# Designs tried in a protein design run: designed miniproteins, single chains, continued (5). Part 104

Each design is a single chain, and the fold is of that chain. pLDDT is the mean over its residues in the fold that is shown.

## One batch from the design tools (miniprotein)

Design m19614
Fold by ESMFold2-Fast:
Structure m19614 (fold): chain A 64 residues (1-64)
Amino acid sequence: MEKIRVDVTVRSAEEARAAMDGLVALARSQPAENLEVRFTVHPENDSPELRAIVEAGRAAVEAA
C-alpha cells in the first residue's frame, strides 16, 4: 500500500475542528503504518484555543 502523507495547516478553530474530524476518519480507515499526519497552526493565527484544538486533534488521530 502507498504511504499517505497529509499536511494540514489551520487558521481558525472552525478549520481545526473540521480538519480533526476528517483526519480521525482517515486514520480509522487506514493502517497506521500507511498514514503520516502533520497537523499545525498557521503562525499568524496562533492562539491558545487553536493550539489546544490541534493538540486534541493530534491525540485523537493517534488514538484512532
Scores: mean pLDDT 75

Design m19615
Fold by ESMFold2-Fast:
Structure m19615 (fold): chain A 59 residues (1-59)
Amino acid sequence: SRIDQLQQMLADNEATAALMRKEAERSKDPLIQGILEIVVGSSDYVAERIREKIAQLEA
């Protein structure tokens, strides 16, 4: 279903964000950490859009 596909996309997005958070912790370089924080923020924005679409389909 479309809901199943969106849930999979959300899971994949969260997994990618988790890997980038780990990389930010490991780098210890403030510049790299800042860039990775921006990427994680973008991933959070995408996750919010996916959740909104799931909510619309469940309504």
Scores: mean pLDDT 83

Design m19616
Fold by ESMFold2-Fast:
Structure m19616 (fold): chain A 89 residues (1-89)
Amino acid sequence: MAEKEIEEILKEIEKVAGEDYAKKVRDDLEAFRKLVEPLIKTPEIRELAERLEVTLARLALAIAKGDEEEARRLQEEAARLLEEFKKLA
């Protein structure tokens, strides 16, 4: 279940970038969940949506840490997952 992994990532973001930034990331991820939930018609689309959400959370953490190489890698992964989601949804 992606929720536990995302909560762990959000706690790390709070430690690195502070409470206000962590709240913004949480709110952005919640908005993403609400936007994509009506589009999830199969288990395959659900898995893809969960992978995308985790990747977005990891990207926010990499940005907060100033890890430019990891942020670039995760941006590329998120873009790829989003294109796959658009094809299936």
Scores: mean pLDDT 84

Design m19617
Fold by ESMFold2-Fast:
Structure m19617 (fold): chain A 75 residues (1-75)
Amino acid sequence: SMKEREETVKGIVKSSNRILNTHSDEVVELAHEALSALGGDPERQKDLLEEVSRLSDEEAKRLLREVTAEALAQR
């Protein structure tokens, strides 16, 4: 529904703002790459950003590299 899509977008925005304020520029760049690799799956993008926002920089970098590699391998 439109309401579910709006809540997904709000979740993405909230988590993105947290990452921008709490994580390194390298994490932000890796997040951008991972979101691009997941293109067309906003629910998975939201879940990924929510998880990244709770991790340390080093844990976030590892997760983001893994997600990007797996998503690209399926193309």
Scores: mean pLDDT 83

Design m19618
Fold by ESMFold2-Fast:
Structure m19618 (fold): chain A 73 residues (1-73)
Amino acid sequence: MEELLKLGLSEEEAKKILEIGKKLNLPKEYILEAAKYHVELNLPEEEIEKILRHFNENKDKYPLDEIIYLFSL
């Protein structure tokens, strides 16, 4: 929670992102990277769920930095 708030998310946004990440069993690092896209790119809430799902689908295939690179393409 506190780390997401440090990125500039509201308490409600942080709770939603954490809840989705928890349901997907994502490591904390993945959740933080998705939150960065929300804050830095001003993405709507529905896009955050898509990002978290993309990270979850690729976490066993690629390290986090590679997933971020592939998502950016």
Scores: mean pLDDT 72

Design m19619
Fold by ESMFold2-Fast:
Structure m19619 (fold): chain A 64 residues (1-64)
Amino acid sequence: SIDALEAEAKRLLLRVLSATADPAEAQAIADEFAARYRAAHRLPDEEKRRLLEELIAELRGRLA
């Protein structure tokens, strides 16, 4: 379920952004991950799924 992976990635991104005290740093993180989401949506489903799973793992690492 790509939709479920996308929802999870967005949920984790909001948590990372809320934990980031510097507004400029938060904006840079938001811009980077927005670009990566757009890129993932242009790919075949198998590669899109892999990239979303990688994004989720990276976002979880930032919250550890």
Scores: mean pLDDT 81

Design m19620
Fold by ESMFold2-Fast:
Structure m19620 (fold): chain A 85 residues (1-85)
Amino acid sequence: LDEEILAALRRIAEVGSEEVQLLAQELVAETLNAINSLKDEEKKKEIKEEVARTLREAARLAEEGRHEEAKELLEEMIRKIKEES
């Protein structure tokens, strides 16, 4: 996994609700499935960058106590990754 994704996931583990933590783990799993299915290296890089950004934003929302918004953000990104795969 990308270092930025791992750092954001660790932060979510510290500040996120149980539901937010589970969704972050699901997003990472779906991202790994997507990049393993793709042959385009540029597309893989774009997906990793979008996921890292999404996880960082979710961590920030959770840190502010905005767990429902963090959940919605993660669910939306999971849906996008599944649709693009």
Scores: mean pLDDT 82

Design m19621
Fold by ESMFold2-Fast:
Structure m19621 (fold): chain A 70 residues (1-70)
Amino acid sequence: GPSTQEVEVVATARRRPGESDQAALDRATQLLQATLDTLRAGGLEVTVTSETRSLDGDTATVTATVRLTS
């Protein structure tokens, strides 16, 4: 049967001069999505079970709990 593993994936983007907080969060989300797409391209089924977005000062962080199935 399929093997299943739960992992945490984190992407961080520092806000650029003149960039909005939302634009920094969007960039962090794009980086996270690129990581998930790489895992899928490697033959893994990727299911996002939770996602949290946060902004601390100029640092945007997106954290996802992901279930990987081979």
Scores: mean pLDDT 86

Design m19622
Fold by ESMFold2-Fast:
Structure m19622 (fold): chain A 97 residues (1-97)
Amino acid sequence: IEEAKELLERAKELVVEAIEATENLEAQVSATLALVAIDLALKELEKGDIEGAIEGVEIAKKAAEKALEATENEEAKEKLERAIELLEKAKEILEEE
């Protein structure tokens, strides 16, 4: 649980850096949606709602994948790919007791 929170906070940092690196508006909008979903997942974790947190992580992952597809900036792509990996790991941890 604590590990999942740390992974989500790191994924959030990477998404912010990707937004700053990309000049593509569609990528910025999708990455911003991922950022909002990560914040909501963190809030659900603080409430003890693991199921809600998993849903937030899945929404964030899909939004980050759309941002990755839309951006042409290599730095933004690398950061989004890493963020997606961290989101997937966080989901795996949350699905385990």
Scores: mean pLDDT 85

Design m19623
Fold by ESMFold2-Fast:
Structure m19623 (fold): chain A 59 residues (1-59)
Amino acid sequence: MEELERRNEEAARRTRELIAEADANGQRSLLHWELESSIDADKRLYIAFSAVFGNTLPS
């Protein structure tokens, strides 16, 4: 219960921090918005997963 709320709170805080940092750069935020808007949920998951595990999973 509390651990779930804590994780949610931490996620919100991290998102807030990333948004602030992306806003400082301006370019990354714009690219991210465009990419997320263009990519479907399923494709986004695949691309994100491939980017993270691209080193482990040899495509």
Scores: mean pLDDT 58

Design m19624
Fold by ESMFold2-Fast:
Structure m19624 (fold): chain A 71 residues (1-71)
Amino acid sequence: SLQQQLEQLQQQFREIIEQIQQKLKQLQETKRKDPDNTSAIQKLQDEVDRLVQQAVEVSRQILQLQRQLQQ
């Protein structure tokens, strides 16, 4: 059902947001403790960027399903 698909996407979105928050904390801590470690900082930034792209896609799907459920 559309409702079950929406619930699954909302769960996936929450999990992605939690991962982003964790990676951002790691990024801030790495910048604080080892600001010259450009490779580690870049890796964490790349991981955050990937997760943000996934969150945007899931959010788009959620909005489309919500519009279908309201009509």
Scores: mean pLDDT 88

Design m19625
Fold by ESMFold2-Fast:
Structure m19625 (fold): chain A 68 residues (1-68)
Amino acid sequence: SPVSDKAAALKAEAEQTLADLLPKVAARIQKQTGLSADEAERVAKRYLTGLLGIVVDGEIMVEERRAQ
């Protein structure tokens, strides 16, 4: 269905975005908090995974509304 095709595309885009942003966000967190590189990476991964999940879910809901 158009909704399932859109969901697959959004998931792939989110995975690529996470891979690209992770080192950048981790470096920023390390500079601002003084956490170790490993700890900053864990915080960044948790934060980005949560945000991207919310964005993907929101976009899927919009496509479901358009399909109706």
Scores: mean pLDDT 75

Design m19626
Fold by ESMFold2-Fast:
Structure m19626 (fold): chain A 95 residues (1-95)
Amino acid sequence: AVEKQVIEALLQYLEQLRKAAEITGDEAALKEIDELEALLRAGKLDQVLAQAGITASLEEILADLQAYLAKLKANPDILDKLKEKVAALKAEQAK
């Protein structure tokens, strides 16, 4: 079912966002990600989409998420550069 594939893709996407939020120490973002992950794991995709204001079809959401995740897997350097940039911004904020 497309819905289950969207849930799995969103969980992978939220895992990447969690790693970024952990680097910045964004506790509010971490709490929001935890709540969204819990809803997705409970099969409440409709509630997650409503909270995010998403009105696109499940097929469109799945295609976009799959393309994004495939790009990250094909080029890990992009993810590493993002992590480095986030760490640098956090260091500047602490000054």
Scores: mean pLDDT 71

Design m19627
Fold by ESMFold2-Fast:
Structure m19627 (fold): chain A 72 residues (1-72)
Amino acid sequence: MPIDEKEVAEAMVLMAYGVAKSIGEQSRDAAEYRRGVEELERLGERHPEAREVAEERIRELRELARRLEEEA
């Protein structure tokens, strides 16, 4: 059974998103969310098949970063 490249790419995006969200939430550092956005943008460019998942997660991380910046 060939590996579905789309499923692998989407899993990579979700893993990167989960790490960024966890670190950002625990550290309360907007820079960690922004770092996650940069990583997800690179993954979406490298893996167009996962672009929709990446774009959705990028929006979530940007909103989380914005909220922390407003509290600072």
Scores: mean pLDDT 81

Design m19628
Fold by ESMFold2-Fast:
Structure m19628 (fold): chain A 91 residues (1-91)
Amino acid sequence: AVSAAEVAEAEAFAARQIAEVRERVAKEPPSEEEIEALREELPRIIESARRLGLPEELIERLERAAREGDLVEAAELVAEALLAQVRRAAA
C-alpha cells in the first residue's frame, strides 16, 4: 500500500522536476533535437498515459504540447498522470 507520506514525497518530487524544466526553458528555449526526441517518443508516452488512466482530454493536450514543442506542458501532463496513479494506489 502507498502511504500518505509516499504520496507527499511523489508530489514534492514532481513539483521540483516541473519547476526545473520551467526554469530551464525560461532561460533557454528547448533545442530542435529535444523537441524531435519528444515527438519520436510521443506514441510510447501516449500509450503509457492511457494505461495510467489519463483522461482523453489531457492526452489531446499532451499531443498538442508535443507538436508545439511545449516541454513544460508535456512535463506537467506526464507528472499529473503519474501522480493520479500514486494517489489511486494510496486510496
Scores: mean pLDDT 73

Design m19629
Fold by ESMFold2-Fast:
Structure m19629 (fold): chain A 55 residues (1-55)
Amino acid sequence: ASAERLQKSLEIAREIGRLWNEWAELYREGRVEELRPDQLEAARLILEGERITAA
């Protein structure tokens, strides 16, 4: 209903995206012990998603 609310939602989405990229990089580097089980699962799904969208 407002541009301000939309902008806030986009900021939150960007923050989540940056965190997910960070977790994905840790997973890619083999630093899986630095990730919690939920973060590890998220990183795995992100990398799988990248593979699917790249095809």
Scores: mean pLDDT 73

Design m19630
Fold by ESMFold2-Fast:
Structure m19630 (fold): chain A 75 residues (1-75)
Amino acid sequence: HMTLEQIIEEIEEEIRRRARELNMPEEHVEQVLEGARLVIRTAAALGYEPERILELARAAAEGAIELLKKQAEAA
């Protein structure tokens, strides 16, 4: 049985690892972390199961990373 805190920790670790691989600015890393935490808390409040919360949070984080990467490349 995963706690909400464990889900947040796992996703934050994955985001930070991904950010290091992509050499993302700290500002963008903070935005992705804030977005992922919001998704996790919202899905948990709606009664989603831990595995589904992880799926949703990962999808949201990857989407945010891709969007921020495109914005950085366009600027």
Scores: mean pLDDT 82

Design m19631
Fold by ESMFold2-Fast:
Structure m19631 (fold): chain A 68 residues (1-68)
Amino acid sequence: SSRSSRDPLPLIRELAARGHLRDALRLAEEEIAKNPDNAEMLRFAGEIHAALGDLERAAELYARAEEV
């Protein structure tokens, strides 16, 4: 049984793997807004930003991931 609180990272990774980087990024950013201490999500959002060419934003998210 699944509770209302579940890790969305697998779904977001699937979207990114299928090339839906912008959709994956939107979900990752929404999750970070709810759970700013989710280091794995912060790092993955950084990976998506890097894939989209936003290297400065990616670096910022990686730094935030290390802070939590």
Scores: mean pLDDT 79

Design m19632
Fold by ESMFold2-Fast:
Parts: structure tokens; C-alpha cells; sequence
Structure m19632 (fold): chain A 87 residues (1-87)
């Protein structure tokens, strides 16, 4: 999870130094993505999972580049959830 998120962040132009600077936001994003996997496994509707993820990211002030990296990962792992988040 974390390694995949870091790879996505680098694709969005984040440097190793910026990744270290935003470590707390990235660690929170990793935990949020694990929570998404749990909710989907529990059979939660995609709309509910999207709403919870958006609230969590907003509450913790996650930056735009990290949100874009999360969307990249979700497009690969949970395409329907990624589509809902882009609406």
C-alpha cells in the first residue's frame, strides 16, 4: 500500500524530500486506503465508501497531489470507487 502510494506521488511530481515533508498526510492516506479495502470487503455501497473517504481526507487536510495519487491507486484497485470520487 504505502509503496504504491509513494510511486503514484512521484508520478504526480512529488520529490523524495516532499514525500518526507508530507509523511503524516501520506501515513493517514495509507490508513484511509486500508479502511476503504475493509469497507468494500464488508459489502458497503461504493457511494458510502466514497463519502467516508472524502470526509476523512478533508478532515485531515490531505493535499491535492496526495488526493490525486489516491485516485490513481483506486483506479487500479477499485475502479467503480474512483469513478464515484471523480463525480
Amino acid sequence: MREELVEALKKHGMTDEEIEKHKEEIDFAVESLKRVDELIKQGKPVEEVAAELRRDLEKHGVSEKIRQAILDLLRKRHPALAEELER
Scores: mean pLDDT 81

Design m19633
Fold by ESMFold2-Fast:
Structure m19633 (fold): chain A 77 residues (1-77)
Amino acid sequence: SKTAAVLERVEELLREAKESEDKETIEKALEEVRKLFEEVGLNPREYLDPANPPDPRELARFFEETIEEIEKLLKEK
């Protein structure tokens, strides 16, 4: 599913950020999550399943919480 692929990509980026000791790698993960959030908002039909779309508020919360978590990881480096 398109939606599942987006969610899995965000989770993968968060995992990469958590497992990395390199500030540049964490910054790249953060930038990719932010860009994906923007693209999903601008072109939802390209990124989300139209027959079973996620709740937009819950999806936004998921992205926002992931971004905040990666930002906290950057502050620790």
Scores: mean pLDDT 84

Design m19634
Fold by ESMFold2-Fast:
Structure m19634 (fold): chain A 80 residues (1-80)
Amino acid sequence: MSREELEREVALALVRMMIALARLFAEQGDLEAATEALLEAIRYGVEAGIPRAEVEALLREAAARHPALREPVAAALAAA
């Protein structure tokens, strides 16, 4: 695995962790914190060199699997 591949995998893992944190906030009823975590996931992913469309696809996939994320994901995508 190259350094570039390792950096990309680390960035994707951190984006996925931010999405998981957003899910935890949403399941606790904290939709504001969930939306903020998703906005940070988009910002971090793009700054780390992941295409925005790929980060947005990860958010949409998470919302499809976890209904609690539907509203926060829609809000984050509208604001980003």
Scores: mean pLDDT 85

Design m19635
Fold by ESMFold2-Fast:
Structure m19635 (fold): chain A 74 residues (1-74)
Amino acid sequence: SMEEKAQELLEKFKKELEEIKKTLDKESFIRAANELGRKVAKEMEELKLSPELKEKVEREMVGIYLDLLDELDA
């Protein structure tokens, strides 16, 4: 389903950001998160996700990003 594809994109995004976080460089993390976000946006276009589902994925990606960013500041 489209919801399953969206969930897979979110899980992939989270895993890739968690790997990047291990470098411990906040500047590199921010740049990589932005680039990964653009990649996910492209994949959503290719999968033809609905606008509502795209918005949900984008909001969840922001949540994942902020949670990991907070851990870097701990």
Scores: mean pLDDT 81

Design m19636
Fold by ESMFold2-Fast:
Structure m19636 (fold): chain A 74 residues (1-74)
Amino acid sequence: MEEELELVSLMFRGMAALEDGDRETAAELADKVAELGKKLKDATALRVASIFYEKLGDREKAEELRKEAEELEA
């Protein structure tokens, strides 16, 4: 439960960093969302991290996380 709230906070902060053009902070937060999302098997968090990586130009990480999220939702 507390980990779920931490995930939501990280996702919100990542979105704010992307909107502000702070790519360095956005990348750091994307990494944290992906790591915690993988530990919790949270498909929504993995999709959000995938979108962050796509916006940051990291297609390889984005595709990996998108596929993992799809497998969790299948």
Scores: mean pLDDT 82

Design m19637
Fold by ESMFold2-Fast:
Structure m19637 (fold): chain A 67 residues (1-67)
Amino acid sequence: SAETLAIAKAIARQELARLEAKPTLSDRDRARMDGLKRVLAAKDLAELLARGAGNPTMTVDQITEEL
């Protein structure tokens, strides 16, 4: 849904800002930033699911639990 996508993008924005604030980025940090940028670039949930196939699709609840 649009709400699920909006929540995912809000979480992605916060995490991307945290990573961008780091003085040194590892290869893993850069890979995660690329993943977060794909979430932010998604126009809808179906595109997010198609692009985000590096890990199992997290539900809103699972994403919230990681915070």
Scores: mean pLDDT 66

Design m19638
Fold by ESMFold2-Fast:
Structure m19638 (fold): chain A 60 residues (1-60)
Amino acid sequence: SEKEEILKKIREKVFELAGLTAEYIHALMAGDEDRVAELEKRMAEVEKEINELKQKYNSL
C-alpha cells in the first residue's frame, strides 16, 4: 500500500538522520566548523523530508 511505502521511506530517512548525527558529533569533537555547518544543513533537510512524509502519511 502507499502508506507502507511511505513508512519505509520514513524509516530510511530516520536511519540517514542517525548517521548524520553521529558524523555531526564527530565533527564537533574534531573542531571542524565547516563540516559542522554542512551537517547541520543536511540534517535540517532530512528532518524536513521526514516531516513532509509524516504529513503525507496522515493525509491518506
Scores: mean pLDDT 89

Design m19639
Fold by ESMFold2-Fast:
Structure m19639 (fold): chain A 77 residues (1-77)
Amino acid sequence: SAEVEALYEEALRAIEEEDYERAVRLAQKLVDMARQGNVQAFIAAGQVAVRLLEREAEAPEAARAAKEILDELDKIM
């Protein structure tokens, strides 16, 4: 989906810009789409969450939000 790809690319850009609040918001939009049955959004949300976890040392709150996102995705499976 073009929309999923755009949200994913924007979330990765937000992480590179250290705008972790924006990255978490974009990941939550992908989670919402995953709950509607969008498999590509599920995969994208998981990938964004993993990248946020990699930033735990500099952004512990973003890493905590990423763990919550992964828990939400686990409930969809």
Scores: mean pLDDT 89

Design m19640
Fold by ESMFold2-Fast:
Structure m19640 (fold): chain A 80 residues (1-80)
Amino acid sequence: DEIKKAIEELKKTAKEIIDFLKSVMPSSSPTLKKMIEEIEKIVKESIEKALKTKDPKVAEEGIKEIRKIPLDLGLEMGAN
């Protein structure tokens, strides 16, 4: 249950970040495509690792990692 909740939160956060990136960049942007691919890779790897280790903290770490992607481009998603 905790692992399922953590994975669902990871998927939700990834969708929110991707939706944000699509709102601020053109659909034809190579940067947008690269960032989406990086987010999808982190999500996939984090889910596989969380399921293998039975550790919800792995999914939480994935959330932190994908949140850094917009910041590395100088884009802010929800301050605090």
Scores: mean pLDDT 79

Design m19641
Fold by ESMFold2-Fast:
Structure m19641 (fold): chain A 96 residues (1-96)
Amino acid sequence: SEELKKLKEAADRVIERIVEAYRAAPADTPRQELLEKATEIVMEVAKELGIEDENHIKILIMIGHMVVTALEAGETDVEKLKEQAHKIIESELKKL
């Protein structure tokens, strides 16, 4: 599916930018601020890729918040985060 491919590309960009933002942030940055930054990154990526579907944007926000949670738990494997995000996309699209 072209839609599935586009959402996986969006998720990869979201993850890369959240990881970069997390690594640049002070260690004492509040969780709420990190979650808000993740949502901001999702909206930027959605605009860049022309993703306007509200349900698709919600899936990407879910992924962004999952990534913040994983990074705070000490996850360092970006490829593993992308694999988890792709599984979320495949599961959530089946519900739509």
Scores: mean pLDDT 87

Design m19642
Fold by ESMFold2-Fast:
Structure m19642 (fold): chain A 77 residues (1-77)
Amino acid sequence: GLEMARLSAAVALATPPKELPEEIRKKLEEILNEIVRSESEEEVREQVKKMEELVKEDKNAEKLVEPTINAIKKALE
């Protein structure tokens, strides 16, 4: 549910992948902060779509961020 999605985002903020390009990392941190502040599962789903969009053009960034995206998606199930 929502609380587990927020927790997953908070954990990801505390342990960001060091191998991400700085610009992608900054945008990822902004999205994760929005998830932590989200008041509904719908708001979290919209932020997840932004994460997927952010990494879709960089295969290495996608692989590094995919575990976080999957953890948040599972929290919403």
Scores: mean pLDDT 83

Design m19643
Fold by ESMFold2-Fast:
Structure m19643 (fold): chain A 93 residues (1-93)
Amino acid sequence: SSLKKQVEEEIEEVLKLLEEKGLEELAKELRENKDNLDESLSYENQIKILELVKLVIEIGLEKAEELMKELLEEKSSLSPEEILEALKKAAKE
């Protein structure tokens, strides 16, 4: 299968995991932005975004939102890599 199809399958798995966790609103946000992600991001960036979502699920939505707000207040534009590193550190603690 193509890399694009594999990314789509990965997104579907993340959506199911979010729904299982009761994070239905976040699942809706991701579903609504599925096409936008595909149009605006390379496959490499899509993989990074999917890793970010998995980390958000692991540390919990509220804690992830607080961390993201703090980062965005300090920097008006964040790369997916900067966000990923911040979430990884939070998950490790």
Scores: mean pLDDT 69

Design m19644
Fold by ESMFold2-Fast:
Structure m19644 (fold): chain A 83 residues (1-83)
Amino acid sequence: DAEAAAAEALARLLAETTDPALREALRRLYETHSLTPEEQIAVLEAARPEVAALPPGDGTTAEDLLAAMDEAIAKLRAGERVE
């Protein structure tokens, strides 16, 4: 499931990122619903270069994760909930 893969990638980024601002934004995206759709999009877009830099995993490429994130961003822009 592409949405589950994107959620797992974001959880991994939250655990591995050393940028305190990005870490806090990712934590808020996961733990609270206080972020607006525009803020959620901004956090996902900020995470894109980190995802692109991830080494290839077992059968999942950085391109696949980026595509899943792009789909989530598109849904947020359309005013739909990402689940």
Scores: mean pLDDT 61

Design m19645
Fold by ESMFold2-Fast:
Structure m19645 (fold): chain A 60 residues (1-60)
Amino acid sequence: SAEEELKAAERTLEAAKNAKTSAEAASAYGQARHIIETSKDERAIELAREAAEEAEKKLK
């Protein structure tokens, strides 16, 4: 559902913002990419893109 997709995207963004290690950042980045590729909700995709950018800044 759209609500579940949004919730997943929000959690992924929070995980990206809270990532303290390269492994955590990589995990959040992978989840964000998956949402971007599979979601049909524009807001979820937008949040996932923000999550990917946050995670990418933390990857070493």
Scores: mean pLDDT 84

Design m19646
Fold by ESMFold2-Fast:
Structure m19646 (fold): chain A 90 residues (1-90)
Amino acid sequence: KKLERYTLLIENSDVPLSKFIELAKELSVQGLLVLDTRKPVTKKDLAYNIAYLLLRKDQRDVIFQLLGLTPVTEVTEATVLDFLSALKKY
């Protein structure tokens, strides 16, 4: 339920695919995500993977640290929107 809902929020955001690819490259360096840049990647695929990572406290803390966001104990819709706002400015 939460994974599907947050995937849709991320996928339907106005944040461009290029920002998700930029974040995905950094997450790959951190060992949190596998990104093969030799193949086309879609916003839907990245939205799912990022939503999955945001639902885990340890992985979410790394993402929030990279984006300059304060760590949170619980993920809500507001948390995902704050993440998207930060990523858009990144």
Scores: mean pLDDT 81

Design m19647
Fold by ESMFold2-Fast:
Structure m19647 (fold): chain A 81 residues (1-81)
Amino acid sequence: KSEEEKLFDRFMRLILLAIHYYKQGKYEKAEAHFEEALEVAKQLSEEDKEYLLSYLDTLIADPSLSEEAKKKLEELKEKIK
């Protein structure tokens, strides 16, 4: 895999773990994973960031997510821009 693919995979894993921790009420761990995901996103190309923002929109549209998790994903999306 390319380094960009590895960074994207890492971002995905961090976001999914953060959502999992939110569902468990482990907000401190969830927020730490969102912060790490933001730092990974800053290392991506503009093209990869656009794809990533579209992916975050897909996650936000998921009806199984809590409103708290959706709000945090919206905040993350704005910080990546």
Scores: mean pLDDT 77

Design m19648
Fold by ESMFold2-Fast:
Structure m19648 (fold): chain A 69 residues (1-69)
Amino acid sequence: SKEIEENRKLAEEYAKKVAELHPEAGPQVLGAMELAIEKYKDDPELARKKIEEIYKEGLKGAEEARAAE
């Protein structure tokens, strides 16, 4: 599905952005997003919402980890 492919590409881009703030968080965020894509493969719109939620939480966590250094 084109929508699943777009969600995978978005997850990779978001994981890269999280990794720029905290390299160790990138793979964790990517893994969570990949699980969401698979779990909601029949509902790509819901999968995208979950990806955005995971990205927001991952970005916040990475920023907090960086600030604590």
Scores: mean pLDDT 83

Design m19649
Fold by ESMFold2-Fast:
Structure m19649 (fold): chain A 72 residues (1-72)
Amino acid sequence: SAGNESLARAVRGEGERAIRELGLTGEARDAVMALIDEGVAAVLAAPDVASASRAAQEHGRRIRALLEELGA
């Protein structure tokens, strides 16, 4: 749905912005990109916008936690 697509775009855009702003490269960048791809897939696969929103929030938290772990 358009709602799920908008949420997926937000997940990808925010994650890719964080990679650029923090200058992540190599394995660190690949790890964050893998979580972004997983989050986008989960949001797009959600049965409704409410489920997609919850998936976006959960994967957003996981991406932020990984960024903190990487010291970025």
Scores: mean pLDDT 85

Design m19650
Fold by ESMFold2-Fast:
Structure m19650 (fold): chain A 100 residues (1-100)
Amino acid sequence: SIEDLVKNIEKEAEAAGAKTVVLVFDLSKESVEEVIKKIEEALEKHFPGAFSEEQKQRIKESLRELYEKLKENNEKAILIIVIGENPDGVLGISIEVIPK
């Protein structure tokens, strides 16, 4: 299940000593702009100053493109977004798309 997947991600991050935030969005219930706002809020709250405006813009553009492709194909999906910082200070963001 999605809940079990999220719990496993959080548990693995804790075991690795990583600071991790996991966000889950149902694209059939949330607009891309709502998803973008929540991601920006999480980045500002948990990783202030870590991402450049250019990096944030690329993330926004990628999400809008993904949303339009799913919409054009009448596909429904769940997005799992993982934002993490490892103990060495390396930052990462991953986006997983799970079809419904």
Scores: mean pLDDT 79

